# Designed miniproteins, single chains, continued (5), part 41

Each design is a single chain, and the fold is of that chain. pLDDT is the mean over its residues in the fold that is shown.

## One batch from the design tools (miniprotein)

Design m17402
Fold by ESMFold2-Fast:
Structure m17402 (fold): chain A 64 residues (1-64)
Amino acid sequence: SDARQQAQQLYQQGKQLISTGKPEDIQQALQLFKQAALLMGADEADAEAIAKESVDRILAELKS
């Protein structure tokens, strides 16, 4: 679906932003991941949790 494709693009953009390590880029990535979760049908609270978990996971991967 279009929503799935858009969500995938947002996740890809967010991952690239996190790779810079800049606080502003990490914050932007959090917002992109939240938007992606909302597009995939998550409610506001779940979208916030999913976005936070996604950022934490990617940051952990970059430190490994």
Scores: mean pLDDT 85

Design m17403
Fold by ESMFold2-Fast:
Structure m17403 (fold): chain A 95 residues (1-95)
Amino acid sequence: ARELVEEALQLAQQALQAAQQGDVDSAQQLLDQTFGLLREVARLVPERAMRIGLAEGMALIQLGVGNVVGDPQEGLIKAAQILIETLEELLEELG
């Protein structure tokens, strides 16, 4: 499980950098990959599934808010930051 969390964290950090540079398409693709890995982590570590689901939900809300206010870049930045924080906490707990 740790290796998947490390990979997801790397992808989320790349998504944040892409979003900060205005590369919305790359940021979205990297976040989609991060969500996929988080779902696999939740399957392997069911005791963390609720926390992962809450982080996913909060990230999706930020993406939706960004779209509604016409600032998808800001939504992507905030979504990536939420996922990075959760992934860093998971690494500390699994290590």
Scores: mean pLDDT 85

Design m17404
Fold by ESMFold2-Fast:
Structure m17404 (fold): chain A 99 residues (1-99)
Amino acid sequence: MESFLKTLQKTIEDILNETDGARVQILVGSTVSLTRMLMMLENVPPDISAEIDRLLDEMVRLAEQSLTASPRELEQLKEQIAGLLNQVRDLLAEAGRLS
């Protein structure tokens, strides 16, 4: 869990520094897949995993919008995605404390 939380922090930084909407979508897609795999491996409680799944689905929707976004809209989408990733990280940290 600990190393994955550090990976999520780096991904947040990578997304905020990205200038291409397609690359933002790729980063989000990879992060979503890895987060879901981690939740299975770490036996994250169903209530917490359901909340994380909702946040991940919202991130995917925002990442899809990044493909057609103007540079200004992309900046706003990146900030929203980073905020959702911070919430995912906090929920995973909470699940780790309950284990």
Scores: mean pLDDT 84

Design m17405
Fold by ESMFold2-Fast:
Structure m17405 (fold): chain A 79 residues (1-79)
Amino acid sequence: SKKEEIIARFRAIAAELEAIVAGNELSPEERAGVARLLADIDTFIQLVENGEISVATAEKALAHLEQLLAQFRAFVAAR
């Protein structure tokens, strides 16, 4: 279902963030930023599973998180 696809995409973003943390030496501030994003992703997954947010709202959150992930990857790669 579309709901399952959205949840899978949130989990994929979380896994990629965790992989970046595991593969790179990050500052305490950068680690705190990633921890906040992971907490936000977990919250969005719960809201989608509980039907508390619309699919459209979840898709907008996914788009923003995908942009943030791309920016973070570029930032880490540039050092």
Scores: mean pLDDT 85

Design m17406
Fold by ESMFold2-Fast:
Structure m17406 (fold): chain A 66 residues (1-66)
Amino acid sequence: KLSKEARRKYLTESRQIGDEYNKKLEEAKKKIKDPEEFESYRQKIVAEFNQKHDELLKKIKEEEKK
């Protein structure tokens, strides 16, 4: 279980990652007009941000481990 402080930190950092994801998607929607190309890019960005969330969670769990 994560501490209350660790959970708060995760939520704050997670929101920043989410904001960056949304910004990239909105930029892609304006530049990529092909639906299949957009979907491929969206899936790539989702995978990238899932990896960032996993790394963030690992970092927070490691900092709490003593």
Scores: mean pLDDT 78

Design m17407
Fold by ESMFold2-Fast:
Structure m17407 (fold): chain A 57 residues (1-57)
Amino acid sequence: RLTPADVSRRLGISRSVASEILRGVRRRLPLSAFTPLLARHKLDLLALMEVVAEAER
């Protein structure tokens, strides 16, 4: 399973933001719930979608 450190490395973000993303995935939040994180941290939507898909496995 993905850890916050794995997500942090893959997306180029801090571990705290990576932990927030993983918490959202575990809560079954829709992808639209991650839009504020994309805007705030200049994240690539495609890379985020790949991480979310992998974290749900």
Scores: mean pLDDT 72

Design m17408
Fold by ESMFold2-Fast:
Structure m17408 (fold): chain A 90 residues (1-90)
Amino acid sequence: APAAAENARLRARRAEIDAIMDEVFSEFGIPEEDREKVKRAVETYLSVNPVTVENVADAIKATGVVSEEQARKIAEALEERGLLDLLRQP
């Protein structure tokens, strides 16, 4: 495929990931200003760790934005919305 088509596909996938994260973070009452911080923490952590609910929860917890219990519930909600399956794609 031409590079432009591959770049469009990667941008579309990133937009879908961001939309799922924003919906879930909104459901759990994370302020809009903190959502980017949480997204970056998850992305950074999963760049060097397997894509699991536990690792997503650990990444969210590390931000200090939410409690450990809340971080786990958010990670479970992200899995239910299909985020982890999107992140596991090559």
Scores: mean pLDDT 81

Design m17409
Fold by ESMFold2-Fast:
Structure m17409 (fold): chain A 62 residues (1-62)
Amino acid sequence: VDPRVLKLQQFLERNDLLERYGLSEVDGILDERTRQAVRKFQRHAGLTDDGIPDDETVQAVD
């Protein structure tokens, strides 16, 4: 379980975006579906879409 992944998934869930980003649950696991969701979020936030939930990606959620 990655706390940064969990934070991103919880943000998407709170905003009813989980399914739109291709996710079905909040499990804190960085699997391929979650990596694609992270990339999609990074593109939307104007960040590098590397699929890694780094500090800049988490800051964009806050």
Scores: mean pLDDT 77

Design m17410
Fold by ESMFold2-Fast:
Structure m17410 (fold): chain A 90 residues (1-90)
Amino acid sequence: DLEKQLEVLEKLEPILSPRVLELAKEAIRKGGDLSKIQQLLNGYALYRKAKEEKSKEYLEGLKELLEELGIEESDFEEEAVIKKLEEMIK
């Protein structure tokens, strides 16, 4: 169901930067861990939405996700997401 997952990524294009979208598609095509890619992109999208709209709701959702995963907000910044996706492609 590779095609379906690529379609889902295309729907996230307005939220994801062009480079993140391109790297995510390549990671999926090369057989990367789809669950990890999806979780990473969902966290990134939530982080960007919170940062862009400064919405209290999105900020609370991001905070809860970070606490559940035991990770830092910086793990969902564009540079960190790019690095993680590049590791999946290699």
Scores: mean pLDDT 70

Design m17411
Fold by ESMFold2-Fast:
Structure m17411 (fold): chain A 106 residues (1-106)
Amino acid sequence: ADPALDRRNVATVLRAISEELRKLAEQARNGENLDEVADKVEALSTALQRIADEAWLPPEARELVRKASELTRKAAQALRNGDYDTAAELIEKSAELVEKAAEVAA
């Protein structure tokens, strides 16, 4: 098993992702390093999808992580289209869902 996907570790990984998403939302609002922010948000969307598919998660936490993955994917598209306010809002909502998933998984 991947140690990062074990039940005890997955909550810690999800909290780290939530914190990174909050930082990326602030960068998106400020209009700084937007290509890098979009790339990081896309990478986090992929990581969240992998966690939902492979990690040991309660069904409620898995659904929250899946929704967060979808929102981060949409946020990356909004960033690439120059809609920074929409992107920041989607990233923040994703961070909230990931934090809730971490609480359920703990």
Scores: mean pLDDT 84

Design m17412
Fold by ESMFold2-Fast:
Structure m17412 (fold): chain A 79 residues (1-79)
Amino acid sequence: MDEQLSQQFLEQAEQQLKTVEEAEKLSEVDPEKAVALAKQARDALQQALAEVGEERASGQAYLLANQTIAKAKKLERKY
């Protein structure tokens, strides 16, 4: 198993979670920018999941990425 790929994916998921959390804070002031940031984070994580594959991602990284995607989709649906 390539531990480096799994670690890089975890770091990317953590970075995109921060982006979505910033978007959630921005949604009360600038919903258009918030939705754009959420979409960007979701697109990046969906591409990363496609490249790494579900079975190759660590359980923690996979869970975090899907939770982040869900938060982004929720923000996109709200506005």
Scores: mean pLDDT 77

Design m17413
Fold by ESMFold2-Fast:
Structure m17413 (fold): chain A 91 residues (1-91)
Amino acid sequence: SAMEEAKKIIEELREIVKEAEEIYEKLKKGEISLEEAEKRFEELWKKAQELLAKLEALAKQGKISKEEMREAVLLEAELTTLRMLLFVEKK
């Protein structure tokens, strides 16, 4: 169902944000190279954008709750922040 699809997408976005946070922590500790972090983050970013596009389509159909939309916005904000922090580390 569309409700189950929305929940699954939100769960996948939570996992992506968690993985992005782990990549950033490893980079800060010198456990991975900046090149490896950028590569892994680009893969996660692309996947997140595809999932967010699917959520937007469901939202236009009225098939997402207000709570789910708020969570998606916050997860996108967190991922965007991590991406900007990764860019800062490049200098």
Scores: mean pLDDT 86

Design m17414
Fold by ESMFold2-Fast:
Structure m17414 (fold): chain A 60 residues (1-60)
Amino acid sequence: GSRIVVEVEAKPGAEEEVKETMERAEEIIFNSPSLEEGARKVEELLKESPAIEKVEVKVE
């Protein structure tokens, strides 16, 4: 794949926290040696967030 696609569903009222978490996710992707490694780390970060209802990470 040539890109990482991240889909998240925020819990009601948690949209600002999700935005901040997504900014950290972008930094992880930028600093990762591969798309697969970046996707894995981002998925772990997002799954640990209590502000996120659902997350899906794909390499396309």
Scores: mean pLDDT 79

Design m17415
Fold by ESMFold2-Fast:
Structure m17415 (fold): chain A 87 residues (1-87)
Amino acid sequence: MSEAERLLLLGEASEALGRMALTLGDYELAVKNFEEAIRYYEASGLDSSEAMARAYEALAEAYEALGKTEEAKKYREKAKELKKKAA
């Protein structure tokens, strides 16, 4: 396994943990895990635009649940731009 592949898998694992945190209503933990997922995806150097778009959308959902509407809007816009580039 290359370092890039390892980082991609760590990103996927962090995204899964973030999704579990959302389901449990632990929105602070969800934010932390989705931010970690995005960092791993960026660090991998691989084309992860679709994965990053999913993570940004999920991060926006977590921020909205925390009442942080401005942060939620910011990350939804990031997700839209990444989806546009992936299409």
Scores: mean pLDDT 83

Design m17416
Fold by ESMFold2-Fast:
Structure m17416 (fold): chain A 66 residues (1-66)
Amino acid sequence: HMEELKERLKKLGVSDFEIEAYLLYEENPKLTFEEIAKRLGVTPEQVEDAILNARAKLAEEEAKKA
């Protein structure tokens, strides 16, 4: 669930902005980076970086779970 995912990302040191960008992308897969950027008042490049960072942190934690 997204609430649990948000808490996991927060514990992994992902910023509030990066968490919001990632959750918007996960909940709305039809949204483009441009649309997410418009909603958050940032650039599409910042959205892409946020999603990549969140995914990298989650992948690292899943690896640790074995």
Scores: mean pLDDT 80

Design m17417
Fold by ESMFold2-Fast:
Structure m17417 (fold): chain A 83 residues (1-83)
Amino acid sequence: SKLLEELFKLLAEIEELYAEIAPKLSPEQLAKAQKLLGDLSKRVGDAVLRGLLSDPEVVEELIKYAEEVKKELEKIKKEAEEK
């Protein structure tokens, strides 16, 4: 599925972004970033366990949520670099 390929590509981009910024983050910024990734992982994991990745509406909602997580991580990156 093209939607699943898009979702997994986005998840990989989020993991790469987190790995890049994590060493530069304050304890508070790190906790926020970890919560964002944890909540995303729980949503994706729940969809996998419930067999919902065959539903395009579920995959589209996960993509939308992952895009918001990526935006928040990019904001944290900017705040960490503008000390």
Scores: mean pLDDT 87

Design m17418
Fold by ESMFold2-Fast:
Structure m17418 (fold): chain A 68 residues (1-68)
Amino acid sequence: SAVQDRITALMRRGVELLRKSKDPEIKQQIRDLIHDLQQGLSAAKTDEEMLAEIERAEERLEELEKQI
């Protein structure tokens, strides 16, 4: 499914960024992002709510990628 594919891609990007980053603060922000995404997806009751959580996490990850 498109939702699962986006979640998989997002998690993969987050893990890759964690491996590449040497900054403890950036690593913590990535961990917080992953945690927030997992909590949001768990609380989501509709596909629309899941998509909103994914989009929010994607935007946050893009901002973190710019800091490396």
Scores: mean pLDDT 86

Design m17419
Fold by ESMFold2-Fast:
Structure m17419 (fold): chain A 80 residues (1-80)
Amino acid sequence: SEEELKAEAERALEAAKEGGEKYKAGKAAGDGVAFAAGALTAIGAAVTGRLLLEKGATGEARELAEKAIKTAEELAGAKG
């Protein structure tokens, strides 16, 4: 179960980072589809991170889930 939570948290963090990168690249290039897709992917990753914390992710899984949430929040902060 802990290994499962860690794997999900790792995927969420990866998705948040990739989504944030696509969001910024799309914005810079004027690609509205890439911009929107990147933003939605990062937001989805943050939601997944929060759900993992609610399910009792601890140790490394918790840390990865929190990083996924923070990465998505930084994307929002960079926008405003």
Scores: mean pLDDT 73

Design m17420
Fold by ESMFold2-Fast:
Structure m17420 (fold): chain A 90 residues (1-90)
Amino acid sequence: SAEREAILAELEAGVREIVPSLADELIARIRAIFAAEDDPRAITMAIADEFDKAIAELSKTLSPEEVAEIEGRLQALVAETYRRLAALAA
């Protein structure tokens, strides 16, 4: 649906803003999740798992304070994506 495509596009834009260094890889993974899953919970749990992996990778080079800031922004992005997908499924 056009609404689902808009949610994906906004999620992709958020990822590019929050984690530009890993954006292309994360966006490819997110697109694959959206293609494979229809359930809002399954989609957002899979995305959260990919974000956890990204945070672990960034933790090798960034300070704990920088990591916490990025983690908070990604968590907010997942929560917003869930709310929007769940509203479409209702």
Scores: mean pLDDT 89

Design m17421
Fold by ESMFold2-Fast:
Structure m17421 (fold): chain A 83 residues (1-83)
Amino acid sequence: AEPSAEDAARLEEILAKITLPSQEEVDAIMAAAKPAWLAAKTAEEKAEVIAEATRRLLLKSGASEEEAEEAAEIVRRHLLRAA
């Protein structure tokens, strides 16, 4: 696949719009993702865990459902290419 420069730019655009949630909310999302991360054995399963954590973080940050899902899909796609 061609380099995902457009995916990276779109992810940065989404991230630039949000206000980071509280440290407590970030920690809660990371803590919730940890059991699934430890249980993940394939690159695809690990990518899904990170994508879901990204989606939740963006929703807590005030992103729309569409923006959160788009960012999660970009992250998943990037991780699967890197594996």
Scores: mean pLDDT 77

Design m17422
Fold by ESMFold2-Fast:
Structure m17422 (fold): chain A 97 residues (1-97)
Amino acid sequence: SPQRVLNIRALSSSSLIQAGQSFSYIIQDDQIDQSLGDVIKQALQQQYGIDPSDLIISGPHADMPISDLQDGMSFQVDVYIRSLNDSTRLQISISII
């Protein structure tokens, strides 16, 4: 089956990520019923080693399951990082590989 990919780009700089930096996260088959926000937390954990419990994700569609989102959709989310007392805005898009 085609794998879904979460493409993440920083729109603002923080202690975690600089504006304009980007990375991609392969969405796992067991994550399709998880919210966009929860999958973003897992992507940030994999990339930076940040505990998901330290992250607050807010924005449109953050509470929606990945299965309810269409490929090619793009969103902006705000991320608050409790352990760093810092925040960043991310551009998120969903694609297939």
Scores: mean pLDDT 86

Design m17423
Fold by ESMFold2-Fast:
Structure m17423 (fold): chain A 79 residues (1-79)
Amino acid sequence: AVKLTVGHADAATVAGKVSAKPGSDINVYVDGVLRSKGKADGNGNFVATGTTVGTHTVTVEVTQDGKTSTATETVTMTP
C-alpha cells in the first residue's frame, strides 16, 4: 500500500510526501486531472499544480518495479 501525506495545498500548489522507492515514477492528479509527473527522491517528496480554492481530491499514482499503486486524500485548497 502507498502512504500519502499532503503537507501543503493551495490554488497554485499541492506538495507532500508519498511512500516510494527513489527513482519510482510518481503521477499526481487533482480531481482526476494529471498535474505532475516525476520521479521519487530519497524522501518521497512531490509537488504539483493546484486548481481552485475549495475541497478537491488529490490522487498519487506510484509505479515501482513495474507495479502501480494509488493513494487518495481529500484536501482543502486555500487562496
Scores: mean pLDDT 79

Design m17424
Fold by ESMFold2-Fast:
Structure m17424 (fold): chain A 98 residues (1-98)
Amino acid sequence: MRQQISQQLDDMSDQLRNMSQQSTDPQTSQRLQSVSASFRSTSRGVSTSTDNQHIIDNLNSVISGLDSLLSDPRLTDQQKQQIQDMRQQVQQMRDQIS
């Protein structure tokens, strides 16, 4: 379970980094990079931590990051859909650990 969650978070981090590279707006690109880094950090935390509450807090932090991105009007409809899908998956991960 933790290895699978960690891998999914790493994959999401890579997707957000790719979105950042495709973005023409510097502020949107910077926000995507920041959230990507949060996913990468959370993935490492999930792999190394035995504290479920710490993992839940980190997952809630990345959900907040995704909510912030969804408020950016400069994202494409495709990017917004991918971010919404990520948000749903992270919520499911949190529920599995709870």
Scores: mean pLDDT 83

Design m17425
Fold by ESMFold2-Fast:
Structure m17425 (fold): chain A 94 residues (1-94)
Amino acid sequence: DLSPELKEKYRKFLEKVDAKLAADPSVTPETRARIVRLIYEDKLEEALKLAPPFLIAPMLVFKYNNIDLLKKIIENMDDEEAVEKIIREFVASL
């Protein structure tokens, strides 16, 4: 389990992702559902074609339950390019 401090930081990260999703009309609810399906089917490269890695990050954290990935994302949550690099490197490592 995550510490209360890490849970609160992750909640703030999720709020940033939700704000980005609200600002991006290309990621419809239908597209988001397809991304979730692709991630659970291990089709991660196909999922990355549908939305920026920043927006997919929460789904990967949830599926893989990888605490080190979560910590790296939280540490870089104000740097979208850094989060995108972390996610692309994570996907490439699988």
Scores: mean pLDDT 79

Design m17426
Fold by ESMFold2-Fast:
Parts: C-alpha cells; sequence; structure tokens
Structure m17426 (fold): chain A 90 residues (1-90)
C-alpha cells in the first residue's frame, strides 16, 4: 500500500511541479507577511479565492487557519514523496 501511495505522490508532483512550486512560494510569502505583521493581507486573498471557488464566505481567522493547514499537508506530501523545496524550485 505505502509503495503505491509513494508512486502516486511522485507522479503527481512530477505532473504538477509548477503547482507545487507556486504553493512553496505561497508558504514563503505567508511566513514573510507574518514576520511583518501583515498576514491580514493574505487572509483577504484567501477569502476571495474561497468565495469564488466554493461560494462560501469565511472569517479572516478561519481563512488563515485553512491556508496554513493546506500548506502543511502539501509540504508533508512533498516530503513523503522524497522531494525538498530545492528539488521543486530548481
Amino acid sequence: MRERLLKALREDVERNREAYRERILEERELKELKREGREEEKAEEVIERMEKELGIKVSKERALVSLEVALEIERALLETAGYTEEDILR
């Protein structure tokens, strides 16, 4: 089972490398905004995306938590597949 999952994850990363790259950059942007106390700007962007894609309106706090969880999951998937940020950003 694990071997099939790893193969599927690696194939997904290779097929969607640019999307994974964009998410790594989004995580870096969020970290920088948090360092500057400007994470509310990112919350507004996430709210707009969620309203457009899912038709739901959420609070800024909920939007940030949802983004952070999604980025953490995607990072864990990349690491599980055997990729580093540098492997994707080359």
Scores: mean pLDDT 79

Design m17427
Fold by ESMFold2-Fast:
Structure m17427 (fold): chain A 54 residues (1-54)
Amino acid sequence: MTLEEIREKVREELGDLADYVTIKPSTVDGEYDISGPIPEAVSKAREIIDELLK
């Protein structure tokens, strides 16, 4: 799964809030660093990514 596909999934679920979420590949294989100024959006993005990586 590509980073672009993950960003598309997050945008579909969060809509406008996805613009406040930054997703970057982590130094750990298969992990992603998620950050942003809105904790709720970051939390939801984390849940989406964790579901996709399961």
Scores: mean pLDDT 77

Design m17428
Fold by ESMFold2-Fast:
Structure m17428 (fold): chain A 97 residues (1-97)
Amino acid sequence: MSEVPAEVEEKLLAHIDALADEIEDELAARLAKAKSDDEIRAVMLELAREAASRVPDEIVELVKSVNGDDVSDEENRLAIAGAAVLRAAERLGFEER
């Protein structure tokens, strides 16, 4: 649950959706070759790491303003990229738990 202002939440969700759109085709191609839950998780983690570099500094600062300084900028980027990968996977009919 996010206790952030609605505008902040909307910007974060919009970025997650935009990043999910950008990586959806690549995720689909990689997931088509995955045959187990472990392989699906590995694909999603690798793509999240690759996509983390595409997260804008503005969005990282936005998340840090809410979560504080407990985590590094790199960890915040990976968390946002991971959320985008999960969203793309959900749109493709996959779910990770």
Scores: mean pLDDT 77

Design m17429
Fold by ESMFold2-Fast:
Structure m17429 (fold): chain A 59 residues (1-59)
Amino acid sequence: GPLHVAVARHDDPALYDVVAEGVRRGLSVAETVALARRRTGRDVSPRAAANLQRLLREA
């Protein structure tokens, strides 16, 4: 829901922005992880990316 989206954005804004872009573009979890590495230089776990994608799709 909207509250969970707000919490996710507050906890890690950079990861939120990348995953939100991935959801908008219809990217897979693997493609979203690759995008996060390219945009932020961070290794994001596929589980974290998948959980955030699911939360954003429910909102």
Scores: mean pLDDT 77

Design m17430
Fold by ESMFold2-Fast:
Structure m17430 (fold): chain A 55 residues (1-55)
Amino acid sequence: AEEIELKVGEEITVEKPATLTLETLTSEKPITVELEPGETVRVLPEVKKATLTLH
């Protein structure tokens, strides 16, 4: 699978099923979000690291 690291403030629309993994200032564990084709996400300022894994 292809991994893409996103920067704070970036917005991306996925064209394939993808998993977004977020490391935040307020959570001790990474948050995982499953994205469907056509969904758009924005990396908010509280995110330390965002990684998009395309399936």
Scores: mean pLDDT 78

Design m17431
Fold by ESMFold2-Fast:
Structure m17431 (fold): chain A 81 residues (1-81)
Amino acid sequence: MRVIRVTFHGPLGERVSAVEIDVDTGEVRAYGDPEGSAAILARLAELPASASAWQKVKAVHEYAKEIPGSTVSYEVLEVPD
């Protein structure tokens, strides 16, 4: 399967949260810093059921803009079923 791994870095690099979004199903899995991951998951839960994986990536990027100095990176990965 294909997943988009999105990594969130806090302004001082002290907090790293990551989520993986399945490209086909839109399923989200979170790991890394628990507090930061919970906030990201809450933002993603507010999206419509029809939201694409890329719209979910955009939502994480928009969340990062609310925290000055934070950064987001993403990578598309092929994962065995």
Scores: mean pLDDT 71

Design m17432
Fold by ESMFold2-Fast:
Structure m17432 (fold): chain A 83 residues (1-83)
Amino acid sequence: MKEKNIKEAKEAYKYAEEVYKELKELGSSQEDIERAKQAREDAKKALDIAKSGTDYEAHEAAGVALSSKGTADEIRLRHQREQ
């Protein structure tokens, strides 16, 4: 259980970090950059909780990480469509 939650949180964090870097490199809007930055930070906090917490806390943290991944995915999809 905990390993699965950690993997999910780690994937979400890596995705959010990549989106943030990509948007900064492409000179995207400040709003999109700040949203991606927040998603990255939320996913990182969730990953830290998943690694250090109980199985229950890790399960809840995975949910937070999934939400952050969804936010990053929305920003990335919008940016790709505008290119």
Scores: mean pLDDT 80

Design m17433
Fold by ESMFold2-Fast:
Structure m17433 (fold): chain A 107 residues (1-107)
Amino acid sequence: SHMEELIEKTKKKVEELLKKDPRLTQSAIDYLLENPEKADEYIKRIEEAVKRWPELVARRKQLEQEISDLEAEIKALETEHADSVNERIQKLNEEIKKLQEEIKKLA
């Protein structure tokens, strides 16, 4: 039947996407198999997300590195035990919080 052909086509597309994005959830796979008439639109959305994923991963790694560098600066300042150090540590923690919020926006 037409529906059986659509299901088979959907399964093949899902298998191809799984090779590109190992984060594709079982719930998403189940949804595509249960709703094959909507599969083409949904698959296109996943394909577009997969194309953008390497850029998002690179940006996330950059932000994580910036956070790591700021945390290292805080640790170095903490070893000096000066009252003036506390204000700089507070500013660095505020910068880290902003970078963490940027990472959350990438999700």
Scores: mean pLDDT 71

Design m17434
Fold by ESMFold2-Fast:
Structure m17434 (fold): chain A 71 residues (1-71)
Amino acid sequence: SKHLELAKWFREAAKKLLEGTSVEDIAKEMREQGKLDVADLLESLKDKDSVVRAATMAILAAEHDLLAKFE
């Protein structure tokens, strides 16, 4: 399911942010892996607080996990 894959990618981004990896490094890695939706969204949050960035990624992961259950 695309939703399950997106949930996994957003969780990966959230974890890397909490580990102190820069937005730029995470976005670059995601783009190189073809995870463009995650990279674009992460870059759009560059002006936000670090906690807001991580929380946004975690919320999107939860939303996509939920959508996968309802198809």
Scores: mean pLDDT 82

Design m17435
Fold by ESMFold2-Fast:
Structure m17435 (fold): chain A 96 residues (1-96)
Amino acid sequence: MSLEELLEKARELGRETVRSLYRAGANDIQIAIMVKTEIERLYKDYRDKYGEETAARIVLAYAEGVLETARELNLPFVEKVAEDMIAKARAELEAL
């Protein structure tokens, strides 16, 4: 499996996470909290398997997918969480 395939999958997972929670009746604040928790889990899981740089790139791709769907569904708290996570992941990649 290539890094490109992992990043595409992560971005799609980000979109689907927000859509799935929204369809389940979760509100903007609830989705924002759950997305933040999921990113922490993804970073830990992928860091162990693929290393810090790859984990940060995966988290960045996931957060980009979250941001896309948050904008489509007009979820400003989810949008802010995704933007903050994108900034953090980019800063981590610059430190490597």
Scores: mean pLDDT 86

Design m17436
Fold by ESMFold2-Fast:
Structure m17436 (fold): chain A 80 residues (1-80)
Amino acid sequence: MQTAKVEAVIEGIRRLVKAVEELAPDSESTIEAVIRNVKSALEVVNTDEAIESVIKLAEESKNPKLRDGLLKVAAEIKAA
């Protein structure tokens, strides 16, 4: 179906963000790698739904570096 691959990418991003918050919240290098990977994924699936999903994940994040990084990526992709 037309949206199935976009939905799979969004779900992958959601799981990756949740995993780093639970398993490696203090790892700056891991957080930076996750932010970079989310940006690369959004560059491929540049849809309003994907961008809004990343913003939602940032708002739910308890880690300020992860939250701020995800918001910055969403803004950069939306502006491009």
Scores: mean pLDDT 76

